# Designed miniproteins, single chains, part 64

Each design is a single chain, and the fold is of that chain. pLDDT is the mean over its residues in the fold that is shown.

## One batch from the design tools (miniprotein)

Design m2217
Fold by ESMFold2-Fast:
Structure m2217 (fold): chain A 70 residues (1-70)
Amino acid sequence: GSAEEGAKTAREKALEGGADEGRAEAVGRNAYQGKATLAGAGVALEAQEGGFSKEEAQKMGQEVDKATGG
């Protein structure tokens, strides 16, 4: 279902941003619960902490928000 797809995308994007498994799982859980904005913001924050630029982190977060909202 869309919740499963959103959770998978959120987890994968969090890992790409430099999140560890625990943080990636937490972001995926937010996406699974339909918290699209929170999941996207979580990925953007992880990417910024992982050394990505603000613009790159925002794009990663938007991809997760879009995948979770669909």
Scores: mean pLDDT 77

Design m2218
Fold by ESMFold2-Fast:
Structure m2218 (fold): chain A 93 residues (1-93)
Amino acid sequence: DPELEELRRRAEKLVEDAKREIRKLVEEALKTGKIEEALERIDEIVEKTTRELERLAELAEQAGDLELAEYFRRLIEELKKEAEKAKKELEKA
């Protein structure tokens, strides 16, 4: 299904872009010492990306693809886990 494949690609790109942005924030914060600002920015990225992924999950559910919707919710949990690891790394600095 071309529309469902597009939703999958959009969701995967959202997660990849968010993870890349979080990694860059961690690297920059460790070099500059701007830890608190980076923690806030990570929370903003997670919040925005989670909201967009939930919207895509709802669209998949409306199309009758419950498995795809569950996959998108798993992507949200993976992103949250990556963000928590990043925040812990910054807290150790």
Scores: mean pLDDT 89

Design m2219
Fold by ESMFold2-Fast:
Structure m2219 (fold): chain A 78 residues (1-78)
Amino acid sequence: SAAEVEALRAALEAARAEALARGDHGTAQFLDSLLEELDRDPERARGATLAFARYLARHGSPAQAALGRRLVETAEAL
């Protein structure tokens, strides 16, 4: 739905802002690519967000892992 797309967009934009504030340009750049995909294919973007978020939760720094867990919760609720 449009509401689910906007909820995912808001979560990705918030995550990107947090990554940039932390100086994590690599995470921010990947989140930008997810935002671009959301405009092309929302279902693919949701799947890619889940895969990336799970990767961060498992392999990221403590800050990246916390961000990843929040993105998993958001994307799974959609």
Scores: mean pLDDT 89

Design m2220
Fold by ESMFold2-Fast:
Structure m2220 (fold): chain A 89 residues (1-89)
Amino acid sequence: MLDEETQKLLADAQARAEALKKEVEELLKEVPDEEAKKKVAEAMKTFNDTVNQLKNGINTKSNQEYIKNLTEPLKTLEAIKKELEEKKK
């Protein structure tokens, strides 16, 4: 079982990932960018793989490495969103 702080962090990270993915996908409809689309898919795969590992019983100890593997994909999505917003004007 995840501790309460880790469960909250995971829930907050999932909500942020869903919001960012939706926003980036809407921007990609207006500003087609195949490289950005590929980076989004790779970031979401890394994020979802980390979430699944935590939920499926490798969660013996929450450590900074799991936090990093959740936060780095989110930073990638935020960077892509900013780049696409700048291209949209």
Scores: mean pLDDT 75

Design m2221
Fold by ESMFold2-Fast:
Structure m2221 (fold): chain A 76 residues (1-76)
Amino acid sequence: MNLQACLNFIEDNAQDANAVASLLVQVLKDGNEDDFHALLEHAASVCREQHAAILAYLKVNLNEDNYQYAEKVLLA
């Protein structure tokens, strides 16, 4: 999936924390760390009411380093 399609997915699913968090996890698994960072910043802006729920999903599915980065971006 290209970056623009992922950005559009987050906007289309802004109220679905599990859908957005699942996409972020998949982008990291595909080795696209720069895309993960860009999508995480976009989710911080678009999914303002879902930050805690997204972080709860990411805590179970990401390693500690990636989770700590996500927490800093979403809670900033």
Scores: mean pLDDT 86

Design m2222
Fold by ESMFold2-Fast:
Structure m2222 (fold): chain A 90 residues (1-90)
Amino acid sequence: SEEKRQRMLEFARRSLESSRRVLEDIAARVGPAVGEHAEAVLKGENQQEHALAAVRLTGQRGTPATTSATGVAMAGVTAAFILRKRAEEL
């Protein structure tokens, strides 16, 4: 349905924007290498590899809270891409 499609697209848009802000904040604290991996994930490029690399880097250079936040944000980006693709198929 059109209403279901619009809700999925809006949820995906809001999730992606929220995750982008979190990842930008983390990159500012932990360093540009994390920012490069976050940018690749936000672009949909080799998302699993870059997400895992970002989590590992924040584990080495950040705090447990920063590592957890990175993992949640990366999962949010991946979920947003899946929802957007599913909405486009409706």
Scores: mean pLDDT 81

Design m2223
Fold by ESMFold2-Fast:
Structure m2223 (fold): chain A 74 residues (1-74)
Amino acid sequence: SEEEIEKAIEIMREVARLIEAGDYQAASDLVAAFVRATDDERLRALMIAAYAELQAGTPAEEVIKIFEENLRKL
């Protein structure tokens, strides 16, 4: 749904902000909480992939753009 897409994007933006701030524990906890809260396996996979890209140092804007594009294909 659009609400689920918007929430996932919001969470990923917050994860990127926490990583940029050096708060890796909070970023990890936020991703884990969202992954546990969703029943959509494809959404979980996309979330994990986006988190891995952010952890690898890919620019947040690029990660979020690709994440949104992939979410809208679900």
Scores: mean pLDDT 84

Design m2224
Fold by ESMFold2-Fast:
Structure m2224 (fold): chain A 92 residues (1-92)
Amino acid sequence: DPEKIRQEYIETFQRTEGLSEEEAEEELRRFMASLMGLPEDSSPEILELAERTYLELGTLNANGIHDPENIARGREILARFRAEVARLRAAA
């Protein structure tokens, strides 16, 4: 459940960094954007794509990141993400 995972991240930021719920949501957005190599001020569509892609990569990592096949899948996911970001930027 992506929403449950998202909520667990928010609760973790609140607990470990002393952030409010609103501050934790902003930090999560920045964190995910940064991990995906995106500017914080990206469009909502690009930020949503970054979150979706990050969760997909997280699921892959949970199934064994050291597997060469999983590394190849991760590269494919990142290539698709970069192409989709470029398309969304061109459309804006």
Scores: mean pLDDT 74

Design m2225
Fold by ESMFold2-Fast:
Structure m2225 (fold): chain A 66 residues (1-66)
Amino acid sequence: SHADSLRESIDIVRSSGDSVLSDLTSKINSAKSSGDTESEKEYQKRLDEARSFFDSTLRSLEDELG
């Protein structure tokens, strides 16, 4: 059903989101440890953008699911 497809999409987005946010957090910590301030800023920006994207996408899918 369309609802089952939406639930599958929600699960995929959540899993992908967790993976991406975890990876970016790890990269920020590595940049901090090496004193790479420019990479830290870049990864922080990507983390903020990724959070916004996944939050918006999940909200949209959950709203469509009803």
Scores: mean pLDDT 89

Design m2226
Fold by ESMFold2-Fast:
Order: sequence, then structure tokens, then C-alpha cells
Structure m2226 (fold): chain A 78 residues (1-78)
Amino acid sequence: MSPERLAALAATIRAFKAALAAAGLLTPEVEAELDKAIAAAEAGDYEAALQHLNKAVSLAVEEAGVDRTAAILNAAAT
């Protein structure tokens, strides 16, 4: 994975965290997984970053449903 792609992933995860906080969906469990994903991306560990991001998304889906979580993530990625 390129450094630019890892930096973009970390930035997207930070934006997703901020968007979830604004929506009132940033639980301590989601925050912990997103923070681990950011740390992994900054360390160059793409697999760990995706694993933690996937856990955070799954937890957010449990709170908000698939469509709302997908809309928030897509807005953060753009």
C-alpha cells in the first residue's frame, strides 16, 4: 500500500469519526475501533487498519442501520 493511500485512509477514518460524533453515533466502542484503525494506518499496517475499520462500521450499523452508516461513510470519503 502506498504512503499516499494510507494517509488518505487515515484521513477518511478521521472524517468518519467526526461525522459519527456529529450524528450522535460515536459510542466508546466505535471510537476505540476507529482510533485503532487510524493508528494502524499511520503505522503502515493496512490489514489491521481495515480490520478495525470493519469492526467500527459493524458497530455503527447496529446503532444506525446499513443505509445511514453507508451514507455517513461515503460523505467522509468524499
Scores: mean pLDDT 82

Design m2227
Fold by ESMFold2-Fast:
Structure m2227 (fold): chain A 74 residues (1-74)
Amino acid sequence: SIVDEILKEAEERIREIEERLRAGEITPEQATEELQALLGEAYARLKAAGVPQSERLAVLSKIQERMEEVLAKA
């Protein structure tokens, strides 16, 4: 499904950001900016795909939880 594709792509991008942050290649501020951009892009894609509001919010919540985990470990 499109939801599974968006979640998979988001997780792959989050992992790349986490790895770069852990390696000291980017600052926590840069990681925050990239994660916020990723969240906004995921929202736009879910909306464009016609995903219902309730499911869209659930998907975004999962992405936000992963973002918080990455930033908390910084």
Scores: mean pLDDT 86

Design m2228
Fold by ESMFold2-Fast:
Structure m2228 (fold): chain A 74 residues (1-74)
Amino acid sequence: TMVKGVAPSTSPEAQAAVDEVNRMAAAGASLEEIAAFVERRRAEAKARGDEQTAAQLEVLLGLVRHEIAEERAR
């Protein structure tokens, strides 16, 4: 869906998930733990019908899964 006059923005819940991912990474959490956290938050957003948060968390999950794939391709 195209929207005029509104820049793409991160939902507050998606931004909170990004902030928590950064905190987890700084605390030494594994990429698998981070992926599990994002996947849980995405599933919760989908269960509530929060399409915007679910879509943005899908992008974040894709980035984390890409990092795991790069690690495993070494």
Scores: mean pLDDT 76

Design m2229
Fold by ESMFold2-Fast:
Structure m2229 (fold): chain A 74 residues (1-74)
Amino acid sequence: MEEILKEIERILSEPDSPEKMQRLKEAFDRLIEEYKKKLEELVKARQNRIASMTEDERKEVEEKIKKILDELKK
């Protein structure tokens, strides 16, 4: 990802041309692909952490949230 950002910075320092715009588009497409992969990894890591919580721990958190919401409605 950092390498793609450095490439974009290099392209941006070049004089304006149609070739520059094409290279920028290609670099942004690669950046989007890298971000997508990184987001998928982060989502998977978060799901694994949630899965490591016990059913009782999740129920306790949900119970506390519900109690707070009920108090706010009064």
Scores: mean pLDDT 71

Design m2230
Fold by ESMFold2-Fast:
Structure m2230 (fold): chain A 85 residues (1-85)
Amino acid sequence: GVDLINQANELVKQANEKVKEGKLDEALELVQQASQILKEAGLEPDNITLSNVELLGKEVSKLVKQGKNTPAIEELSKELMELYV
């Protein structure tokens, strides 16, 4: 329900903050938790959650353009794409 979507949204927001701090492994764990909550509940992200996923995707893209291409960045990109299903 709405509470699970709100929880997923908060996890995506926290992941964005972690990416800005350079804590990519923590950001990945938060995105994976958000994805798991939505998948287990059979829910799709709402427009607010999708907006935050897009913002996070832009931050990850900045890191790739700076030559920072780690396994955590690659997995983050993959998880973010799966949230658009």
Scores: mean pLDDT 77

Design m2231
Fold by ESMFold2-Fast:
Structure m2231 (fold): chain A 87 residues (1-87)
Amino acid sequence: SLEEILKELQELSKKLLEAKTKEEMLEVIDEFREFARKHLDEAAYARVDRLLERAEEYVKKGDFEKGKEYMEKAMVQGYLALAEQEA
């Protein structure tokens, strides 16, 4: 159901907020990539994955602020894609 999918997205958002290390942030990126692959159509997944690739690059460079910024953009795009799929 959409309710269960949105709950999973909220849990990922909470993990991102609580992430403090490179390892924790990369784990959230991987979990959200799997979430997107499972729940989004191909076009929406491609958009989200591109943002996650940017987030991963910044996190690996130690720029956690930019990493989180791109993760937030990816999560917003995921939310909007879910809303469009239910319309």
Scores: mean pLDDT 86

Design m2232
Fold by ESMFold2-Fast:
Structure m2232 (fold): chain A 94 residues (1-94)
Amino acid sequence: SAEEKKIKEEYEKKFPEFVKKTKELIARVRELLERGIRSPEDLELLEVALKVGKLIDKAFNEDLPEVEKYKLLLEAYKLLEEYYEKQRARELAE
């Protein structure tokens, strides 16, 4: 369908940024796990990482139609963007 084509095209367009943001998230989580989780902000980062990771895992390891896999990956990307936007907004407000 036209909607399925749009979803695939949107994912392909966002893929390089998605990879970059996911690598940044993994690096931040790795640092937190090495130092120990001590703050509500640390728990928020871990929660976002777990949600994103769960969506990515489902997209790659479940027997789903391709369009459903792209939807899951776009949902993961949206969560990443929202988290980074909130972080940026907090830094600008302080």
Scores: mean pLDDT 84

Design m2233
Fold by ESMFold2-Fast:
Structure m2233 (fold): chain A 78 residues (1-78)
Amino acid sequence: SVEELKERLKKAKEELEKAKEELEAAKAAGDAVAYAAASIRLIGAEVEMYLLAKKLLELDPNNKEAQKILEEHEKKLK
């Protein structure tokens, strides 16, 4: 279901933004443990978004949001 995947993708995006905020806060505080934890959370959220976007694009090839996520993921690999 495209709608179910879109909803899961929205939640994954929210988790990604929270992880980014946590990472910046840990960096500003010089907290190495919090930084490591936030980095793991960030990677997990990015992987989840990629897998959801890839599956969504298989069902809806014209989905702009899914296309953008795949493009952003490819840029990070380079």
Scores: mean pLDDT 82

Design m2234
Fold by ESMFold2-Fast:
Structure m2234 (fold): chain A 58 residues (1-58)
Amino acid sequence: MILEDDEAGKAGGEMVKKGVEEEKVREAFVEAAETKKTIEVGGYKITGLSKDKVKVEE
């Protein structure tokens, strides 16, 4: 799933509801967006595509 910045916040909230720590989710999204690398957290893969876009995969 490819998400714009606003949608990334909602996806992060869903990951927290599924048991991932909120702080780790926030850090992973920030790091992925800044580095454009794939960051793994709580069984999810978060890949930064551009400044305002991230890809989230299970």
Scores: mean pLDDT 70

Design m2235
Fold by ESMFold2-Fast:
Structure m2235 (fold): chain A 65 residues (1-65)
Amino acid sequence: MKVIVQIDRSQITTSELMDKITALGGHPVKTIFSGGNFYGVEAYIPANAIGELKKIPGVAKVDFV
C-alpha cells in the first residue's frame, strides 16, 4: 500500500528511513518536504509491515494514501 511517513529528524534521517523501508520489503518513492521543518518519505509498503514501520524510533506519523 502507499503511505506517507512523517519523521522526527532528531531521531532518524530520511535516508535511514528509506533503507529501513526497503528492509521491510517496501519501495521508497521520494522524500517530501512541507513547511519549514516537515520531512517525510512517500513509499509503497506491504500491509503486514505497517506495524513494524510504526515502531521505528523517529517515525512520527504514517498516513495512508
Scores: mean pLDDT 79

Design m2236
Fold by ESMFold2-Fast:
Structure m2236 (fold): chain A 84 residues (1-84)
Amino acid sequence: SAAERRARLREQVERAQAMIDELTEQGKKLQTEMDQRVAELRAAGAPKEEIDALRAEGESRVKDYQGMADGLRATAEALRAEAA
C-alpha cells in the first residue's frame, strides 16, 4: 500500500539520519585525535614537514567523513521528497 511504502521511506530517512550523526561524531573524534597527535609531535620536536603531512592526512580523512555525510543527506532529502 502507499501508506506502507511511505512508512518504509520514513524508516530509511531515519536510518540515514542516524548514519549522518555517526559520521559527524567520527569526524569530530578524528579531528580531536589528530590535534592531540600534532601537539605530541610538536612537543617531541618533529619536523614541520612531518607535522604538516599529518595534518593534511587528517584533514583529508575528516573531509571524507563530511563527503559521506553530505551524500547521505542528499539521499535522505530524495527519500523525504518521495515520501511526500
Scores: mean pLDDT 87

Design m2237
Fold by ESMFold2-Fast:
Structure m2237 (fold): chain A 64 residues (1-64)
Amino acid sequence: GPATLKLSEAIEAFRTATSGRLSDEQIKEALIAAGVKREDLKDPDALVPPEVLGKAYEILKKMK
């Protein structure tokens, strides 16, 4: 089932899920669009709940 991840873990997981096709900046923009505040993106240990991770992944699937 979905789990809460640290921001650094979420970015790594999304890099793997998108086969490195997207930059870290694109992944961060998807996280912002999913509800993560820009200031929270500066903390690699910030916790990202599974609801936000799911929303970010739906956004990432629409990116090239």
Scores: mean pLDDT 81

Design m2238
Fold by ESMFold2-Fast:
Structure m2238 (fold): chain A 94 residues (1-94)
Amino acid sequence: MPSVEEIVEEYLKKYREKLEKYRPDLSEEQIEKLVEVYREFFEENREILEEAHRAVLATNPEASAEEVMKYFVLQAPEEKVKEYQERLKKVIKE
């Protein structure tokens, strides 16, 4: 199982690749800002992410980064998820 830092970087790499493939309307600057919003979300909720990493590892040592991230999203406070979604919308708006 990769470290928390490796999980974050792998997830952000895949997120960037998806934006480049499915959102050609976004500028390179907008894509970088969206990736940065996600990075800040993980950093602001690092304690929850570390708990998700620990919980998933205890159940399945071979779990993927995606499995850890799914657990993290389910544990993240609704208010923090809403703040994050608002920040993403502001980047996309113009």
Scores: mean pLDDT 76

Design m2239
Fold by ESMFold2-Fast:
Structure m2239 (fold): chain A 87 residues (1-87)
Amino acid sequence: SPLEKIIELLEETLKEIEKEKDPEKVFQIEARMVMEIYELLSEEEAKKFVEILTESVRETRAKNPNASPIELTKERLKLAIKKLREE
């Protein structure tokens, strides 16, 4: 399903980011992942995904105010994966 493919892309992106130390490269990796997800989804599915991602960003920033950009990216991806699996 599209949802299973999104979860797979998020998990692969997280693994790639975990090996990276350059914030610019982490940004490029995440941007590529977001573009791939939009290519897989209908308009309605993309809207639901954006809501989950936005909430994950908000919660991660609130819980990790002193985290580095790379740490914040890892934590929000982990949370988005968790939320998508619980849907």
Scores: mean pLDDT 81

Design m2240
Fold by ESMFold2-Fast:
Structure m2240 (fold): chain A 75 residues (1-75)
Amino acid sequence: SMEKLLKEMEEKAEKARERNLKEAPKLLEEYRRKAEESKDEKEREEYRLKASAYELMEEISEGLLRMSISAAKIA
């Protein structure tokens, strides 16, 4: 059943979002701190890129969750 599959996907996405919502801010803060504290310019840039990539991944995850909910309501 598509309804069961969609619910499983939504639960999976919600669990991932909740985990990321709790863990991501701490990890992001750590990457940002390392970006500021690193003496090597290359290391600073790498940590900034990691922080930015993590922020982007979180935004994508939230977008996918919203799309899944919208699709379920339309169906």
Scores: mean pLDDT 72

Design m2241
Fold by ESMFold2-Fast:
Structure m2241 (fold): chain A 79 residues (1-79)
Amino acid sequence: SAAREARIRAAVEAVIARFGLPAEFREPLTRAVLAMVADGVLSLEAARTAVQLTARELGRPLSQERVDAIARELVRLLS
C-alpha cells in the first residue's frame, strides 16, 4: 500500500540520518525492506538481511554491530 511504502521510506530516511549512512542507501534499502516485509511485518532477521544486502550491493561494508543497530531501529520505527 502507499501508506506502508511511505512509512518504510520515512523509517529508512530516519536511520540514514541517525547512523550517518550515505544517501545512496535510501532507494536500495527502501526496496530491500519492501521486499522483506511479510504480511505487513518486518522481522529483526529480515531487517538485518535488508541492511547487509544493501551495504554489499553498494560496496559500502558495515560492521555487524552497525547492521544490528540499524536493523533494530528499522523494526522499532515500523512496529
Scores: mean pLDDT 85

Design m2242
Fold by ESMFold2-Fast:
Structure m2242 (fold): chain A 74 residues (1-74)
Amino acid sequence: MSDVERLLALLEELAGRAPPDVAEILRGMIEALRAHPDDRALHISLLEQAIGLARELGWEDDAARLQALLDRLR
């Protein structure tokens, strides 16, 4: 599984569990990722935003998984 595929799968998992407002933001990120699969700078920005959202929701384990993926892309 590529890092982009891992990011997509994790964002889809989070969107399924998130409150409606946050789920809409995560779905927008998923669409952006699918539209720009080769844009690494965009993927990094989406990861940073998703980490912030996960932390706001108290999803520390999910935030750690996203951070590990971000560290691989940096």
Scores: mean pLDDT 83

Design m2243
Fold by ESMFold2-Fast:
Structure m2243 (fold): chain A 55 residues (1-55)
Amino acid sequence: EDDEIAKYIAENSPDVAGISQKAVELYPASGATPEEADQAALPALRVANKALKLK
């Protein structure tokens, strides 16, 4: 669930920049192709926004 992942990102990224970077790192998971990374860009940004609200 996005809420659980957002909480994880917030706890492991104290800074705003770190939150965005961690969200992209988790979406997609390690080993995903560049094409899958592009498709996950919007969900990653949405999760990063949720993580910012959890701080």
Scores: mean pLDDT 60

Design m2244
Fold by ESMFold2-Fast:
Structure m2244 (fold): chain A 64 residues (1-64)
Amino acid sequence: DAIVEEVRREAEAAGLSPAEVERIVRAVQDVLNAKSSEEIAALAAASDPATRRAIGRVVDRLAA
């Protein structure tokens, strides 16, 4: 998925560890598989700030 690859590249470019990159990628995949706005909001609320920013960018891209 092109969105997942963009998120991975951005996280790697930011100097995040492989474990942090995989955490962010996993959260983005969960968002892409979410069936409701409530699920997306819950995923964002449970995330660290970097992961929450990645989720926000993905949601904005899907809405465009």
Scores: mean pLDDT 78

Design m2245
Fold by ESMFold2-Fast:
Parts: C-alpha cells; sequence; structure tokens
Structure m2245 (fold): chain A 85 residues (1-85)
C-alpha cells in the first residue's frame, strides 16, 4: 500500500472499530464492504486485523475489547468477501 492508501484504510478501520464497539454491526459491515471495494479483499484481510488492533489500543480499548472486536471484524470481512464471490 502507498502511504495515502494506508491512511485511507486506517481511517475506514477506525470508523469500523468505533461502530463495532457500539454494537452497530450492520454499519460496520458497510464500512468493511467499502474498504474491500477500494483496496481489495486480499489487502483488507491481510492488513486490517493488525492495524485495527493497534488503533483500538491507541484509543484506550482493553485487551479483551480489542480481541472481541478484531474477531468480530475478521468474521464480518470473511462474510463480505464470500458475498462478493
Amino acid sequence: LSPEQRERLRERLELAARLLGAGRFEEAEEVIREAIEEFGGEVVVREAPGLLAELMREHGASDETVELSVKAFVERVREVVESLS
């Protein structure tokens, strides 16, 4: 990813993390879908889990919240990728 692409992905993941933390799974799925459309499913699956975990920790989320949110995010990404196949 270029620095500009990485920053855009980071912004989308930050929004998705906030939506997941709020229990707004449908809206989080939409943000994930938009990220997959912009960057490609392979890139999102590869880059997003680690970056999302780092972003959530930067925002003061507990390790438990990070683990649950990253797991939920990966599951949602998998579902969206499958729907696009």
Scores: mean pLDDT 75

Design m2246
Fold by ESMFold2-Fast:
Structure m2246 (fold): chain A 64 residues (1-64)
Amino acid sequence: SAVQQTADRLRQQLDDSSRAQLDRWMAAHPNTSVSTLNRLYRRFQGQRAPADVVAQTWAEVAAE
């Protein structure tokens, strides 16, 4: 699916902690849109982040 392809692209740009958070977020949000995943990609592009910061960013995107 387009959602799965976008998620796979995000995984390639993220560190291990961020990928684990993405996997948990995807499991919790089965109706995730490509648009939401692209926002997450943009925020994590080229940046390493601690797991707590990643979790906060996921929460902010989910609230939109």
Scores: mean pLDDT 65

Design m2247
Fold by ESMFold2-Fast:
Structure m2247 (fold): chain A 84 residues (1-84)
Amino acid sequence: SEELIELARELEEALKNKDEEKIEELLEKIEELDPELAELIRREIELKKKKELPSEEEKQEARKRVKELEERLKDVQELVEKLE
């Protein structure tokens, strides 16, 4: 139980850091101690990934919006520089 608590804490940190290799390592260790809990955690992670992982189209639109904002910021910066 103490081991599971420590592994859960490490898993939370690995999830925050998006360290996929460490997440898998920790899930394998949890599975050795409590396979039912490991399955529930894996399902939760998959469900969260499916809801929050943007499609390639959504990623491309987000990149386009960032690019448009960067170009607008550059135009504003160039305008300010001309006013000096």
Scores: mean pLDDT 71

Design m2248
Fold by ESMFold2-Fast:
Structure m2248 (fold): chain A 85 residues (1-85)
Amino acid sequence: SMQDGLLSITRGRVGDMKDLMRRQGYPQEEIDEVVDIAMEGAKSVKTNEQAYIFLDGVTKAMDAILNGKPIEEVKSILKEAKEKV
């Protein structure tokens, strides 16, 4: 169904971010904190519009991770995305 598809896509993107953090050598504690924030945001996604907002936020968080931004900036991006969903 469309809702099962949305859940699969949002969880998959969070998984991609988790794998990226692991490959970049982030401590497990920091990975767990970021994933917990992202998964709480993902649970709030019920529509395609909400999914677009959330996925854009996760993409921005992944860009911050790739650019070596502080973990607090990554967490802030994900919290903002959750508030917009």
Scores: mean pLDDT 83

Design m2249
Fold by ESMFold2-Fast:
Structure m2249 (fold): chain A 80 residues (1-80)
Amino acid sequence: VRVDITITTPPERAQDVADAALAAARATPGVLSAEARVEGGTVHLTVEAEDWEAGLRAVRAVTEAALAAGATRVESELRE
């Protein structure tokens, strides 16, 4: 399962948000890989999860971590 997460953040917090989100994704059980790309005030996170349940756990963990780090919005899409 592929999870695409788009995080909106103040540009000055983008790297901190990206680092926190990436760490949260990688710490999630069932996550196989995670990558982050920063583009101004947007962080794009791509997560590969073993199944839908792992993907949903990753979304939750990333959302909590990103918001705690200063993100203003988190959007996610799960794909097979």
Scores: mean pLDDT 85

Design m2250
Fold by ESMFold2-Fast:
Parts: sequence; C-alpha cells; structure tokens
Structure m2250 (fold): chain A 81 residues (1-81)
Amino acid sequence: MLLSDEELDRLEMRTYLEVEAALAAGDRAGAKAILREFAATLRRHAPRERAIAVLERMRDHYAKTDPELAAVLAEELARLR
C-alpha cells in the first residue's frame, strides 16, 4: 500500500532521529544502512514523485553537514525510475 503524506512525514522525521542516534554512537555504517532502508521503503510504498522530493530534501540537508551521507542519498535517488 502507498504511504500517506502524514506517514511519509513521520517516517522522514523518525529516519533523521535514527541517523543522529547512530552517528552519536559512532556507527556510521548503521547510519548509512538506515538511509538505504528508508530509500527502499519509499521506492516500494511511496508515489515516485513524493519519494524523489523527500530523498532530495534529505540529501540537501546532509550535503552541508555530512557529504558521505548525502552521497548515499544521491545513489538511492539514482535508483528511482
């Protein structure tokens, strides 16, 4: 089933919190895995245009603070059709 706008917003906020928790624990591999799982969930359960908009917003957020996480999101964006 497709996610609603409210479900997408909640998932995005939860993903930011989980990424920050992983980074605070020194778990960069876990932070990348969280982002990849989030992107995979969007590809399966979100309208394509919404998935692109959310992933672009997250990429832009991380582009200024953590270019390595932004690169993961850019790779996941390239997989959207």
Scores: mean pLDDT 86

Design m2251
Fold by ESMFold2-Fast:
Structure m2251 (fold): chain A 70 residues (1-70)
Amino acid sequence: SVDLARQAAQYTFQGQYQRGQQLAQQALRIDPNSPVAWGSLGMAYRGMGQNDRAQQYFQQQVSLGGTVTG
């Protein structure tokens, strides 16, 4: 949910990319339409050096737009 997605973003912002990735994936299992969760997943993969995969996840975030509820 939103809380898991925000926690994922916070961990990735702090450089804890693996933990952020795990929380983002959990958030997406609950709400696959969460742009925050997709963005957090993209940031985590970018931080881990997986830029191609990160771009795919950011594209999902953009496709969902700036909607605050998925």
Scores: mean pLDDT 79

Design m2252
Fold by ESMFold2-Fast:
Structure m2252 (fold): chain A 80 residues (1-80)
Amino acid sequence: SKEELLEKVKKIADETSELYEQMAKDGIVTPEMEELVQETFTLIKQAVKAITAGDYEKAKEYIKKAEEKVKELKKKVESL
């Protein structure tokens, strides 16, 4: 549903923001981590546009890609 997709987008955005805040506080932000954050927010923006256009299939694709980027970011944080 539209509501379910928007909730997933919010969760990804919140998780990404929390990770970025923690990294910045710890002083461990690398250029690669910055790029992953930027790519994740770009995918979130595209997902929201797809949701508002009623293209739920496209929205799901962007959400899945954003989830993969957040997973990569978490792995990089954990490897430090």
Scores: mean pLDDT 83

